# Designed miniproteins, single chains, continued (5): the designs that were tried, part 35

Each design is a single chain, and the fold is of that chain. pLDDT is the mean over its residues in the fold that is shown.

## One batch from the design tools (miniprotein)

Design m17192
Fold by ESMFold2-Fast:
Structure m17192 (fold): chain A 75 residues (1-75)
Amino acid sequence: GTAAEIRAAVDAYAAASGKTVLSIDEAGDLIAYLVARGVISAEAGEKAGKILLSTGKETFSVDEVIAAILAGVEA
């Protein structure tokens, strides 16, 4: 998917959940959802998940999750 498609999908998830901050598990669920919908490849999703895990953080802003997904797509 394009950066615009990824951003729109993440924003829609955040709006539907009422959340501005995601746990690592919630970020993982979002990535799995984007893969299931064909917005990103399974490989890009795995790379995004590894990027988030490599930070050592347990919570992420919506923008941090988008940045990790975009980096995963680029790789």
Scores: mean pLDDT 77

Design m17193
Fold by ESMFold2-Fast:
Structure m17193 (fold): chain A 65 residues (1-65)
Amino acid sequence: GEDILELVKNELKKQGLSDTQINDVLNLLKNNDTSDTELEDYLKKLGLPDSLIDQLLDVKKILKK
């Protein structure tokens, strides 16, 4: 729910992402039409560590419930 997205937002802020980049990631996580590959490619482009990318892919799976 909203709590998991708030945790994601805080972690992305810690990684030095702008508010615009954070909002883009959150929208990709919430959008059921976003593929795992599309999300992963965007996160890699932002320079996020592989461990965080894996965690965000798991979050996306939880949000699809």
Scores: mean pLDDT 80

Design m17194
Fold by ESMFold2-Fast:
Structure m17194 (fold): chain A 98 residues (1-98)
Amino acid sequence: SVEDIKNTPIEELEEQLEKAKELIKKLKEQLKKTSDEKKKKELEIQIEVGEEQIRLIEEIIEARKSGDEKKYEEIVKKAEELEKELLEKYKPVVEELK
């Protein structure tokens, strides 16, 4: 959750970021090998969501390191809104893919 990110040390966030980047790499490799249209759509959604989350975490790390409290608060609010939007948007799409 965004609250967990706020309370997580920068070093741990950087470790999570690297793990997330490796997961996206693996998903992209799976997408290239996948011929099933349902699996392709699932992977494309996971990649899109994952890349957006990676971008936000990178911005959070940068804002925390710079001490820009205003930018940090703005990024946190964007991340919280993204979590809500993805939950709402992803639920109908997942049902269509089943």
Scores: mean pLDDT 75

Design m17195
Fold by ESMFold2-Fast:
Structure m17195 (fold): chain A 85 residues (1-85)
Amino acid sequence: NTVNVTVTVTTAGGGTSTTAAGTVEIGKNAYAGVDTSAPVAVGETVTVTATNVETGATATFTGVVAAAASATQATVVFDSSAVPA
């Protein structure tokens, strides 16, 4: 089981930036971290969408950028075991 990971950053103005972050194999790790490729600010919303390559099923994980992230990217951690097989 393999998932394609896409990261979307939503700004306070409602603008979005979406980047493909790569692939993660389900069943080997309970959690996966991905880095955004776009700058993020504290208080912005980051959404990770994981899509099962075989079934097309999706899971969405949402977080808010906390202090101490870099100005140029953030790491988003999600529970890859929650993505449907």
Scores: mean pLDDT 58

Design m17196
Fold by ESMFold2-Fast:
Structure m17196 (fold): chain A 76 residues (1-76)
Amino acid sequence: SYVLGGNESTPYHADPEGVEQHVYVISGEAYVIVIEDGKPKVYKLTAGESFDIPAGVPHYVVAGKDATVLVVNTKT
């Protein structure tokens, strides 16, 4: 688990089988970029919103300029 501050991003990666990543926006906005069916999709999240990224889905998360974003990995 880690916190992203303004303008910080995660590296591009996919989590292994049995690991889920959860993104929670505490303040500001964030962007979750996921590869779905071989194509990038961008999801905009605002304060109070969350996004769950399944194992094996390539992705990265970008925190907005004044954002605080919590990123949590859980094992199933």
Scores: mean pLDDT 83

Design m17197
Fold by ESMFold2-Fast:
Order: sequence, then C-alpha cells, then structure tokens
Structure m17197 (fold): chain A 71 residues (1-71)
Amino acid sequence: SMRLGLLLDAADEEALALLPEAVEALRSRGYEVHVRLVPSLSPEEVAAAYAELSAVSDVVLMSPEMAARLA
C-alpha cells in the first residue's frame, strides 16, 4: 500500500476540522496515512517536519504556501 504523509499548519482550523474524515477516507481505500502538524510556517519547522514525514511516507502532501517554505 502507498504511504501518504499529510503536512498541515496547526493554525489552519478549517483543514484540522476536515482532517479526521479525510484520514479515515484514505485509510478505508488502503492507504497508510501519517500526519504532522507544524506550529508555525517557519522554514526551519516546515523543513524538520517534512524530513520526519518523508522518512515514513512515499508521498508528502502539503499546501502550496507550506511547500514554498522548503524552496
């Protein structure tokens, strides 16, 4: 099964509200799901969380804003 990493901003209340339903939907389809929350969108915290999540995931999904912090 594919291992999916979800990298989310802890301040994004809308995304966090949808997260449990999204995780259960993905797991029901056979995906292994790993979630990491970043307390701030600092490049250092995003990079650290991305590195940790990448170690256990085949693909890491994140917002374009968060991806820009890795550039």
Scores: mean pLDDT 84

Design m17198
Fold by ESMFold2-Fast:
Structure m17198 (fold): chain A 62 residues (1-62)
Amino acid sequence: SEKFEEAKKEAETVGIRYGRQGRLDEAAREGLKIAEKYGLTPEEMDEVARVALEAARRALAQ
């Protein structure tokens, strides 16, 4: 869905910001909040949180 794709893009952006700060747990929590804001299913929420955390890990590794 468009909402799911938009939530993933927002989660990646937020994940990068928190990852650069070394705040991986916050990246995952913000990903879940984004998914909740978009009214996503539990499975989609898990994927959005994963996207945020994965983006944060990549940013931290730079």
Scores: mean pLDDT 85

Design m17199
Fold by ESMFold2-Fast:
Structure m17199 (fold): chain A 77 residues (1-77)
Amino acid sequence: SMEVQEAMNEALSELIKFAKEAFNNDKEVIGKVAGEFNLKAIELLKQLQAGKLTVDQVKAELEKLVKELKKQLKEEA
């Protein structure tokens, strides 16, 4: 849905901004975190398409994913 696409785009944008600021625009770090986000986001979209998750549940999982990946990045900074 449009809402889920917007939530995904906002979550990815937030992570990329955080990585850019923490690692001085390091393309390898940005690529790695974007890749990890995209793999997990694809799984969430598949579950949404299969009717296993609601839009609200996908949004909640995206928020958790952002927090988890930010924490991982902070441990490496």
Scores: mean pLDDT 83

Design m17200
Fold by ESMFold2-Fast:
Structure m17200 (fold): chain A 98 residues (1-98)
Amino acid sequence: EEREKLNEIAKHVRRALDILREALAASTDPETKENLQKAIEYLEEAFRAAVEGDYDTAIELLRKAKEYVEKANIPEEQKKEVLEHIDRAISILEEMKK
């Protein structure tokens, strides 16, 4: 069901956002804060696009979020977990396009 897939995307995006917000709160480095804020913004915009049915835009915004997560100087464990959640969201969106 398309609704169930959107709910699964919401779950993954929410978990990624929670981890990134925790990392942002713990960060003292301005460059890291900027990269984390950009990643959070792109994740929020990506989910909005997904809800609106614009799956291509949602996927592109999720890929941009990944780029900023990879640039952020945060613990590798947190980075890996966030990237896994974003990748799962992209995978579900790609399935919804078929």
Scores: mean pLDDT 88

Design m17201
Fold by ESMFold2-Fast:
Structure m17201 (fold): chain A 86 residues (1-86)
Amino acid sequence: LSAADQAVLDAIADASVVTIKATLAILFDADAETLEQTIADLSAAIAALDAAVAAASDPAVVAQANAAIAALEATQADLAAKIAAL
């Protein structure tokens, strides 16, 4: 793997942690401050993955990153719906 491909894998790992935290925050009715912070963390994770993917060249790494971005976007939509219900 190139350094750029490794950076994408590291970003996917970081994004996975953010996704788990977001899912738990939604599931256990976290307070508005926690939900807003989690949206910020999801947005940061998406931006980091987008930046890392721009330099990546391995098709398998790019495919995993695109799947991770899609999962983050879906979680962000669920979180936005949760905040709108407050």
Scores: mean pLDDT 80

Design m17202
Fold by ESMFold2-Fast:
Structure m17202 (fold): chain A 68 residues (1-68)
Amino acid sequence: LLAISFNNRGNIYQNLGIDRDKAIESYQKALELEQKDLEENESSLSTEEYVAKKLSIIGYKEDIKFLK
């Protein structure tokens, strides 16, 4: 939930092209939350959930690289 909220804010800032720094911060927060959730719940995640979180993490990293 929280990670999704930060990601959505990042997308808005990116699309507006107004505040790249805020977009980067939002994606970094989403990345941190996804990584933390993956680390804390790795053993309880299904294969599908694990893959989905890994893909989200990769996506956030690429978005951050694109904005820098």
Scores: mean pLDDT 71

Design m17203
Fold by ESMFold2-Fast:
Structure m17203 (fold): chain A 91 residues (1-91)
Amino acid sequence: DLEEEIKRLVEEINKEKDEIKALALAGRLAQTLLSRLPPEEAARKLEEAAKQLKNEKVKEFLLEASRMARVKSPEEVIQHMKRYVHDAVAA
C-alpha cells in the first residue's frame, strides 16, 4: 500500500540522525511517488510528506522535488534527486 510506504518512509526520515542518510530516504520517497503516481498527484504527496518532516534541510529537499515535479518530467526529477543524494553520500 502506497500510503503505508509513505508513512513508513516519513517515520524513518524523522528517526534518522544522519542528515545524508535522511536525504537518501527522502530521495527514495520522491522516486517511489514519481514512479507510481501522475506528476500532479506526486507533487501533492511530496508536499504533504515534506510538511511532516522535522529536519529543515530534508523538508526543503522534498519541497524542491515537489516544485520540480510540476515543471519537469518524472524521469528528470528522479535523476536530479538521485544525483543530489549520490553527491552528498559520496562526499
Scores: mean pLDDT 82

Design m17204
Fold by ESMFold2-Fast:
Structure m17204 (fold): chain A 109 residues (1-109)
Amino acid sequence: SMAEEEAKRITQEANKKVMEYLEAALEEAKKYPETLPLVEEAKRKAEELGEKAISGSPEEALKAWKEAADLLVETALKALKMGNEKTAAYLFAAAAIASQTARKIEQII
């Protein structure tokens, strides 16, 4: 359907932007050994969720983006508590994209 094609396009564009922020978060976290494992695990899980969103139905993409947004907010809050404000900022930016993407997909299904 047209909705499936639109959801896939939205998902692919959002996945690229989320990955760019996660790479920035990872590079910043390398300066702080205590936050690095947290960001590495969050990036791995976000990549798995992105793949599910790309390969799945619009409904599966919506669920994956909601899960990614929640994961990235939780990870950002943990990084912030550990004093890594810049890593947290990148993770919050990625979470905002994931949340906005979920809202866009929800409007077309």
Scores: mean pLDDT 89

Design m17205
Fold by ESMFold2-Fast:
Structure m17205 (fold): chain A 73 residues (1-73)
Amino acid sequence: DELERALREAREGGERAREGKEAGDGVAYAGGALRALGAALHAALLGRKEGRPEVTEEAERILREHGINAEFG
């Protein structure tokens, strides 16, 4: 499932970002955060296309759980 894969990528990216930030590794933080943001946006767009608007809130929550504050609408 492409949606489940996107949500998983968002979580993994968020975890990498948090680890990078805690370690003081700005490159690891930036890479993880970019991966998380891209995957979360992809999941939100897929959810919207499939008539599942609740996926946007789930994607935003995943980002917030990892210290990334972003809103997609």
Scores: mean pLDDT 83

Design m17206
Fold by ESMFold2-Fast:
Structure m17206 (fold): chain A 63 residues (1-63)
Amino acid sequence: GPETVIRVAHHDTGVPESVLREAVRLIREGREEEAFRLIAEAMAKQGLSDEVARSLFEALKAS
């Protein structure tokens, strides 16, 4: 489920779990563009690429 993906992503990237939970909420509301933007911005603050952000977004959407 999404909580497993959130915990792993937080450990691997340093992005706060609260931000990742908000992204899951936005995905569930059909606000996928906003969810991806939130993830991409959070990843950029950790020095990570948009490619990593896309991979995480797809994992959260699939969970």
Scores: mean pLDDT 85

Design m17207
Fold by ESMFold2-Fast:
Structure m17207 (fold): chain A 82 residues (1-82)
Amino acid sequence: MELARADARLVAETTRRAVDELMERVKAGELEPHIAIAALGILAAEADLAAEFARDDPEVRRAAEEAAEHARRAMEELLKEM
């Protein structure tokens, strides 16, 4: 479980950063909202999977769950602006 826990933590951290970067690019007009929504969906799914792998580490699991929710909220924001 050591490797899976480290990977889950990394996924949570990178997902949060990737969501923020995608949203900045959409707001700057550098990325079409439809493409960003697809990417955010993949990020949310990966973070949800990371939370499952971190079941024995409540802090890492919560971080992954929060990252997935962050991605889902970003998707909802973009869908409302379309």
Scores: mean pLDDT 80

Design m17208
Fold by ESMFold2-Fast:
Structure m17208 (fold): chain A 67 residues (1-67)
Amino acid sequence: MDEEKGLKAGALFAELVRQGLSPEEAAAQTIKALGLAPSPERQAILQEIAEKLREIGDEFQRELEEK
């Protein structure tokens, strides 16, 4: 199911960002690793995910600075 692939993509995407990749690069590596075919629709989704993860990254960075 696309939902299960989405969850796996999200988990891999988050792990790649944790390893130091930019959200955009992490999204590109995630799509390759899962064998997903790039499309305009997927490109838009990746951009949206990158924006959301950037916001999460800002919050995560703040938390790290306080710990």
Scores: mean pLDDT 64

Design m17209
Fold by ESMFold2-Fast:
Structure m17209 (fold): chain A 58 residues (1-58)
Amino acid sequence: ARVTVTYENADMGDIAAEIEKLGGKVLASHPSEPVLEVEVPADKVAELAAIPGVKSVE
């Protein structure tokens, strides 16, 4: 599933590493905004939202 991840009070690299551990891939990052566009397995979306520093998943 392709989702938009918004994070806060966390390093982008740490969030990206946790996404990769879930079998996901970072498609795009926004250097001026705490937002990542990612592709993850549909059954891993809930686990993505549980990553420390993740504010929302859309």
Scores: mean pLDDT 77

Design m17210
Fold by ESMFold2-Fast:
Structure m17210 (fold): chain A 76 residues (1-76)
Amino acid sequence: HMTPQEKVTEFLQKLADAIAKYGVENRDKITEEAVKAGEELGIPRELAERITQAALDGDSDGLAKALQEARKVLES
């Protein structure tokens, strides 16, 4: 059993691990690994891609919005 917030936290941890593993310059590899992690947690591909892009770009507003949308999807 995981809450929507716990799933988002798990996704962000896996995203951080992918960034550490590949380095920020390997955006495509990070995105592929994030999308796979998102699918396992019930986060749609489009949202996983948006979260990853916002995180890599340092877009705090975009990141916050995408994370809020992911939580709503996981509550459905």
Scores: mean pLDDT 86

Design m17211
Fold by ESMFold2-Fast:
Structure m17211 (fold): chain A 88 residues (1-88)
Amino acid sequence: SSELEELVNKIVERLNKWLESKGAEPIVEENDSFKLKLVRILIYIGGLENSLKSEKDPERKKEIEEALSLISEEEKKKLEEELKKLLG
């Protein structure tokens, strides 16, 4: 739906802006497909959540938590439900 496409694009903008502030490359380009953006966002979030479980450096832990805070649990659930529809 256009609503989900708008949500994905807003999340891409938030994440890319945060990554740029840290001197990192974007997770995905603005002109990439909806499916690629969706998959890349969820892989990135999952990677951060996994890293947070083992991270012992307080500064790095805070940075991971800052990145994860850019996406709400409600938004994450909507993206996960859409991915299940595309894969199922």
Scores: mean pLDDT 86

Design m17212
Fold by ESMFold2-Fast:
Structure m17212 (fold): chain A 90 residues (1-90)
Amino acid sequence: MDFEAELQRQQEALAEAVEKGDRRAEADQLFLMGLLYGKLGKLEKAAEYFRRAAEIYESLGDMGSALTARWLARKAEEELPEYLAPPSST
């Protein structure tokens, strides 16, 4: 249950970075939150946070970090069940 405490701390760090206008720290915190959600098995949330981090890295001109975050978002999506809901009419 330490992951919930870590996630809360990361959310507080994210809010602090946003309040300070530290866009790099904001992106780094979003990236770390993506990793934590991945460990919690919340892969949809992990992908969302990695995408948000990538957008900020792109706005900062850090294309290397942006591409890494986008790749991790895709990986989180690949870990989701390939077939989430079958068509009920077939």
Scores: mean pLDDT 76

Design m17213
Fold by ESMFold2-Fast:
Structure m17213 (fold): chain A 79 residues (1-79)
Amino acid sequence: SEAQEVNEELVEEGYKIVEKILGIPAEELREAEKNPEKQAEVQAKIEAIMTPEKLEQLKAAEKELIDKYRPLAEEVAAK
């Protein structure tokens, strides 16, 4: 479905953003979605490397990503 495709693209772009800003490989982030033990490891790693500056970068990048995909998500939801 278009909604599923848009959501999958949004999620993948989110992983790439985290990889670029925090240096956590996108593959580890994908594995964390399906594995609770890996999710705990990734969360601990994020907490260890997070700074106020990185948090601001993540929020800004997330806002840009949401703004980019919002029209597509709204279009699909309206159908």
Scores: mean pLDDT 76

Design m17214
Fold by ESMFold2-Fast:
Structure m17214 (fold): chain A 81 residues (1-81)
Amino acid sequence: SPSPKLKYAKAKGSGPTNEGLNASVEGEYENGKLRISISGQLDPERVRAEAAAKGIEVVSIEHDPNMTHEKTTYESEAVWE
């Protein structure tokens, strides 16, 4: 059988990164298209470039650079076709 395709996913990660960034990133993916919300110290164009390298179309990015996130959290959900 063909490999299952990712149909829908939502993920949120926040906190200091291994690179010392204070950021929260929320992504919602549906059928090859990604919507992203970024809070804190992360370059939106870097996120777009990483998605493009994986063949994922980013249809929207929202960014608030003035927020900070000190606690590490991660939440995700996914639906497969």
Scores: mean pLDDT 70

Design m17215
Fold by ESMFold2-Fast:
Structure m17215 (fold): chain A 97 residues (1-97)
Amino acid sequence: MAFERARELIKQGNLGPVLSGLSLQAVGLEVDRELGEPVDERLLEALRLAREGVRAYSKGNNKEAAELLRRAAELLGTVPGSEELAELLREIAEAIE
């Protein structure tokens, strides 16, 4: 299954690397868009919400972070091929609430 290592880190309470990877993925997608690469707007918006959730978590706003990550997961669920990432975001939201 996808994200097996990320899921193991979540189970261990070691969210740092998982959240850093998520933020980096969001930045990479924004860069791809600026370079003129085709980017799914829903995927971009979902990762933007996820990045806001990571920021909220870093400030200790766990409830806001969980709500933003769940919203990102719901949007990712509408993007074909992003179902595993959507599930990962739900698992992260549950771990931080």
Scores: mean pLDDT 78

Design m17216
Fold by ESMFold2-Fast:
Structure m17216 (fold): chain A 76 residues (1-76)
Amino acid sequence: MDETVVQYLVTLGLVSSATLARILLDGLREGLTNKQIGDRLGVSQSTVSNYIAKIKQALNTEVQDRVALAELLVQH
């Protein structure tokens, strides 16, 4: 499941590597803030916000809860 989600994020061009996709997904599952995820990725909070916006657009969804977003990703 996680491998499929990581491949999905990379294939859509939302993140540049599988490693970044895994860190992003892990942070979403933990319910971390965009700032906390950015700290793990070595990027700004704004960059994480942009990644999440692109994921929502790709999934055609407006879920506001980041844990719910991670659950939606693992079910695709």
Scores: mean pLDDT 70

Design m17217
Fold by ESMFold2-Fast:
Structure m17217 (fold): chain A 70 residues (1-70)
Amino acid sequence: SEKEKLLNQLNEIIDYLAEKFGLDQEEVEERKKALEKMSLDELKDALDTEIKRLREAGVPEELIEEILKK
């Protein structure tokens, strides 16, 4: 479903941030649980926000595209 695709993309971003910036496992699990409770529209807004944050943090566009393809 579209919701499952958005959840997978957001989870991949969270996993990338955890690996790159050293988020603890408890925070990763808490963020993923929060996403599971969101509506489709809330997930779309969250994805747009996280992509903007990655760009502002200097993450290359090619890497963002690679994260989102999973």
Scores: mean pLDDT 82

Design m17218
Fold by ESMFold2-Fast:
Structure m17218 (fold): chain A 84 residues (1-84)
Amino acid sequence: MDEELERLSRKYGIPVSVLRNIHNGTGLDVEGIERLIERAKEEYPDLPLRLAIAAVLVREYGLSQRDAAIITGLSVGAVSRALR
């Protein structure tokens, strides 16, 4: 798992801790996490990638803004502003 998450971290420029948090918070495997990242890039191309991931977690996975912020390592305020 960790070696595969490190591969995604290098490919997308996302901290491995964030990818591990997505796995723990959603139950998605490595392939599912990569699909979520690609979805975030497609749906929110104008947002920084971690904010785009937070938006997908809230809007498509039904997580709270607080939980999405914790997973992505962002502030709740940053997630809230991106989703307004």
Scores: mean pLDDT 84

Design m17219
Fold by ESMFold2-Fast:
Structure m17219 (fold): chain A 62 residues (1-62)
Amino acid sequence: MAELEKILQEMVDLINDLLSKNTPADFALARQITREAAEVIRLRDVEVARERLAAFKAQVAS
């Protein structure tokens, strides 16, 4: 899989994990990640995508 597709797959996995928690805060974060994934596809900047994914993973882990 190309690098961008890998990052997008990790974003999808993170969205699914958040949605499975079924709370308003997790839904809000899932919606934010969905919007950022769309922007990542538009920009096609792998480095920016990787940084944003890392930030969201850190936020979810906290």
Scores: mean pLDDT 77

Design m17220
Fold by ESMFold2-Fast:
Structure m17220 (fold): chain A 100 residues (1-100)
Amino acid sequence: SAMEEEGKKLAEELEKKLLELAEKARNGEISLDQLYEETAKLTYEFAKKLKELGYSEEEILKLLGEVARKVLSKIDDEEIAKAVEDGMLEGYIRFSEELE
């Protein structure tokens, strides 16, 4: 469906942006704290956009899990991978708290 195609595009854009942030952290252009915060912000914005498109919380979590799997598989640095993983979890928590 058009909604599924748009959701996939948003997921691909999130993957790309998270990998760009991870590369900046690897090169010392941003700190791990900045990587965490920017990842949380991007994940929050992604979840909000999916909600606006009509995605359920379960479907949003499934897409976030797919993005996390793809991104983390491409990051060899354990500290950078952890900052991205923790940032994605925080971004989703911020999103989920607004639904209550």
Scores: mean pLDDT 90

Design m17221
Fold by ESMFold2-Fast:
Structure m17221 (fold): chain A 94 residues (1-94)
Amino acid sequence: SDIEKARAALAAGDDAKALLYMARAELEALLAGLPREKLQELAAQLQPIKDALSELSPEALEVARELEELLKELESEPPEVQLKALLEKIDELL
């Protein structure tokens, strides 16, 4: 699973990949329309990884900037279009 891949990337010191796997897990859950209870379970599983990423590498910061820039370009698009485009970008960066 992407949560396990995010934990493995974090353990390997690859915070950029950890961010990408976490983002993909969250965005796939939103796109799939998972119920709030399942989204809360996912958030709880991701919180320790997020806490460990308090100081990001230059590589992780660049990944975050690329995703933020894409989201700004798509700000007028429907949420489903934004989610799909972000997922495609994450797959390209992985």
Scores: mean pLDDT 82

Design m17222
Fold by ESMFold2-Fast:
Structure m17222 (fold): chain A 69 residues (1-69)
Amino acid sequence: SLEEKLKKFYEDLSKHPDMTPEEIAELAKKYGIASDEDVEELKAAKTPQEVNELIRKILEKLFKDKIKS
C-alpha cells in the first residue's frame, strides 16, 4: 500500500540522514510517493530545509487525497 511505501521511505531516510536532495528525490520516486513534478521540485531544492518542506507537502497531499478530497 502507499502507507507501507511511505514507511519504507522514512526507514531508508532515517538510516541515511546525510542524503542529498537528488538522492531523496530518487528515493521518493523509487517508492512511488512523489509525482514527476514533486521529483523536479525536490531536485531543484538548494537546502536541506527546502527538501524537508517539500517532503512534508508531498505527504500532506497524499494523506489528504486518501482521507479527504
Scores: mean pLDDT 75

Design m17223
Fold by ESMFold2-Fast:
Structure m17223 (fold): chain A 93 residues (1-93)
Amino acid sequence: MDQLIRQGERVARDFTRTALTGNPDDTRRAVDRVIDFIRDLSRQDSTAGGYTAGLAMRGLGRVARTGSPDVSRVAREGRRRVSRLIVRISRSN
């Protein structure tokens, strides 16, 4: 459990750093990768998956506020996708 939470923290941090580079294509790939990671993690540990999704959501909020219009749009779509994953993880207790 603890190792999965720490792995999620590293992935979310690396995701946020990549998304803040301001390139829409890199941001889109980063969103896809973090969503796939959260799905895989939540199948192993719903708590670790939910926690990581929360961190990714916070990172996406930052990117949506500070990015270019194109990056901001990708971040808002990613935020909706992560939000739906959080709801699903929460209900799959």
Scores: mean pLDDT 79

Design m17224
Fold by ESMFold2-Fast:
Structure m17224 (fold): chain A 81 residues (1-81)
Amino acid sequence: MTEEELEQLREALERALEKGLITEEEARALLEDFENERERLSALALRAAQRLLLELSASKADPETLEKLLAKWEKLIEEAK
């Protein structure tokens, strides 16, 4: 993950936390899994990713950045099943 992608992830996590869609623990787990380039998400990170995917799809963020982030997360969610 690039520094720019990691920053976008942090912003999305903050928004999801503000809306109560994920817990702080779930957000940390997801961020750690992404920072460590893990092939499989932990169960906690998977729950955060699924809820955040809904938030990102409803987001008014930059469409291109959002599409790239969504595609990457959908792949990670599928691989974690």
Scores: mean pLDDT 64

Design m17225
Fold by ESMFold2-Fast:
Structure m17225 (fold): chain A 85 residues (1-85)
Amino acid sequence: MTAAEARAAYAKAVEAIDAGDLETAKAAIDKLAAGAKAGNEEAYFELGLLYLEALRKGAEEVAAYAYEKLTEAARALGAAPPTPI
């Protein structure tokens, strides 16, 4: 995954949250998680931003899903997962 692809996946997820399209939001999160687990720093960063943005928008199910994927990616990279809010 390229940095441009990671940013595009983030933008698509945000648009899907605003549209109430949970399926599209989760699919974009899955792309970011796959890139992050493969060691793509931009994908990991965008996934973290998406978790925070979902929390800010009150999109609880998307935020929970993003946090699960972020935790899995952090573990794969040997990093500590972020503390849930």
Scores: mean pLDDT 81

Design m17226
Fold by ESMFold2-Fast:
Structure m17226 (fold): chain A 77 residues (1-77)
Amino acid sequence: MKEEAEKMEKEARETVKEAGEEGGLKATQSVAHAAAGDKSKIPQAEAAVKGAVKESSPETGKKMEQIMKDAIAKAEA
């Protein structure tokens, strides 16, 4: 479980580095959408978003965090 979260964070950082912030936003939307439908995916999605936010501008990072927050709220509703 810890190894999977660390791998997801690393892969998300590499996605932002290779595809830029736009690629990071698209990846964030995809993992957030999956987490909204399946609560078991929330920890992995949070790890991925954390990685993407660290490699992004503060403005883009806030958008990524908001997308994940909205997805968690939907999953818990």
Scores: mean pLDDT 79

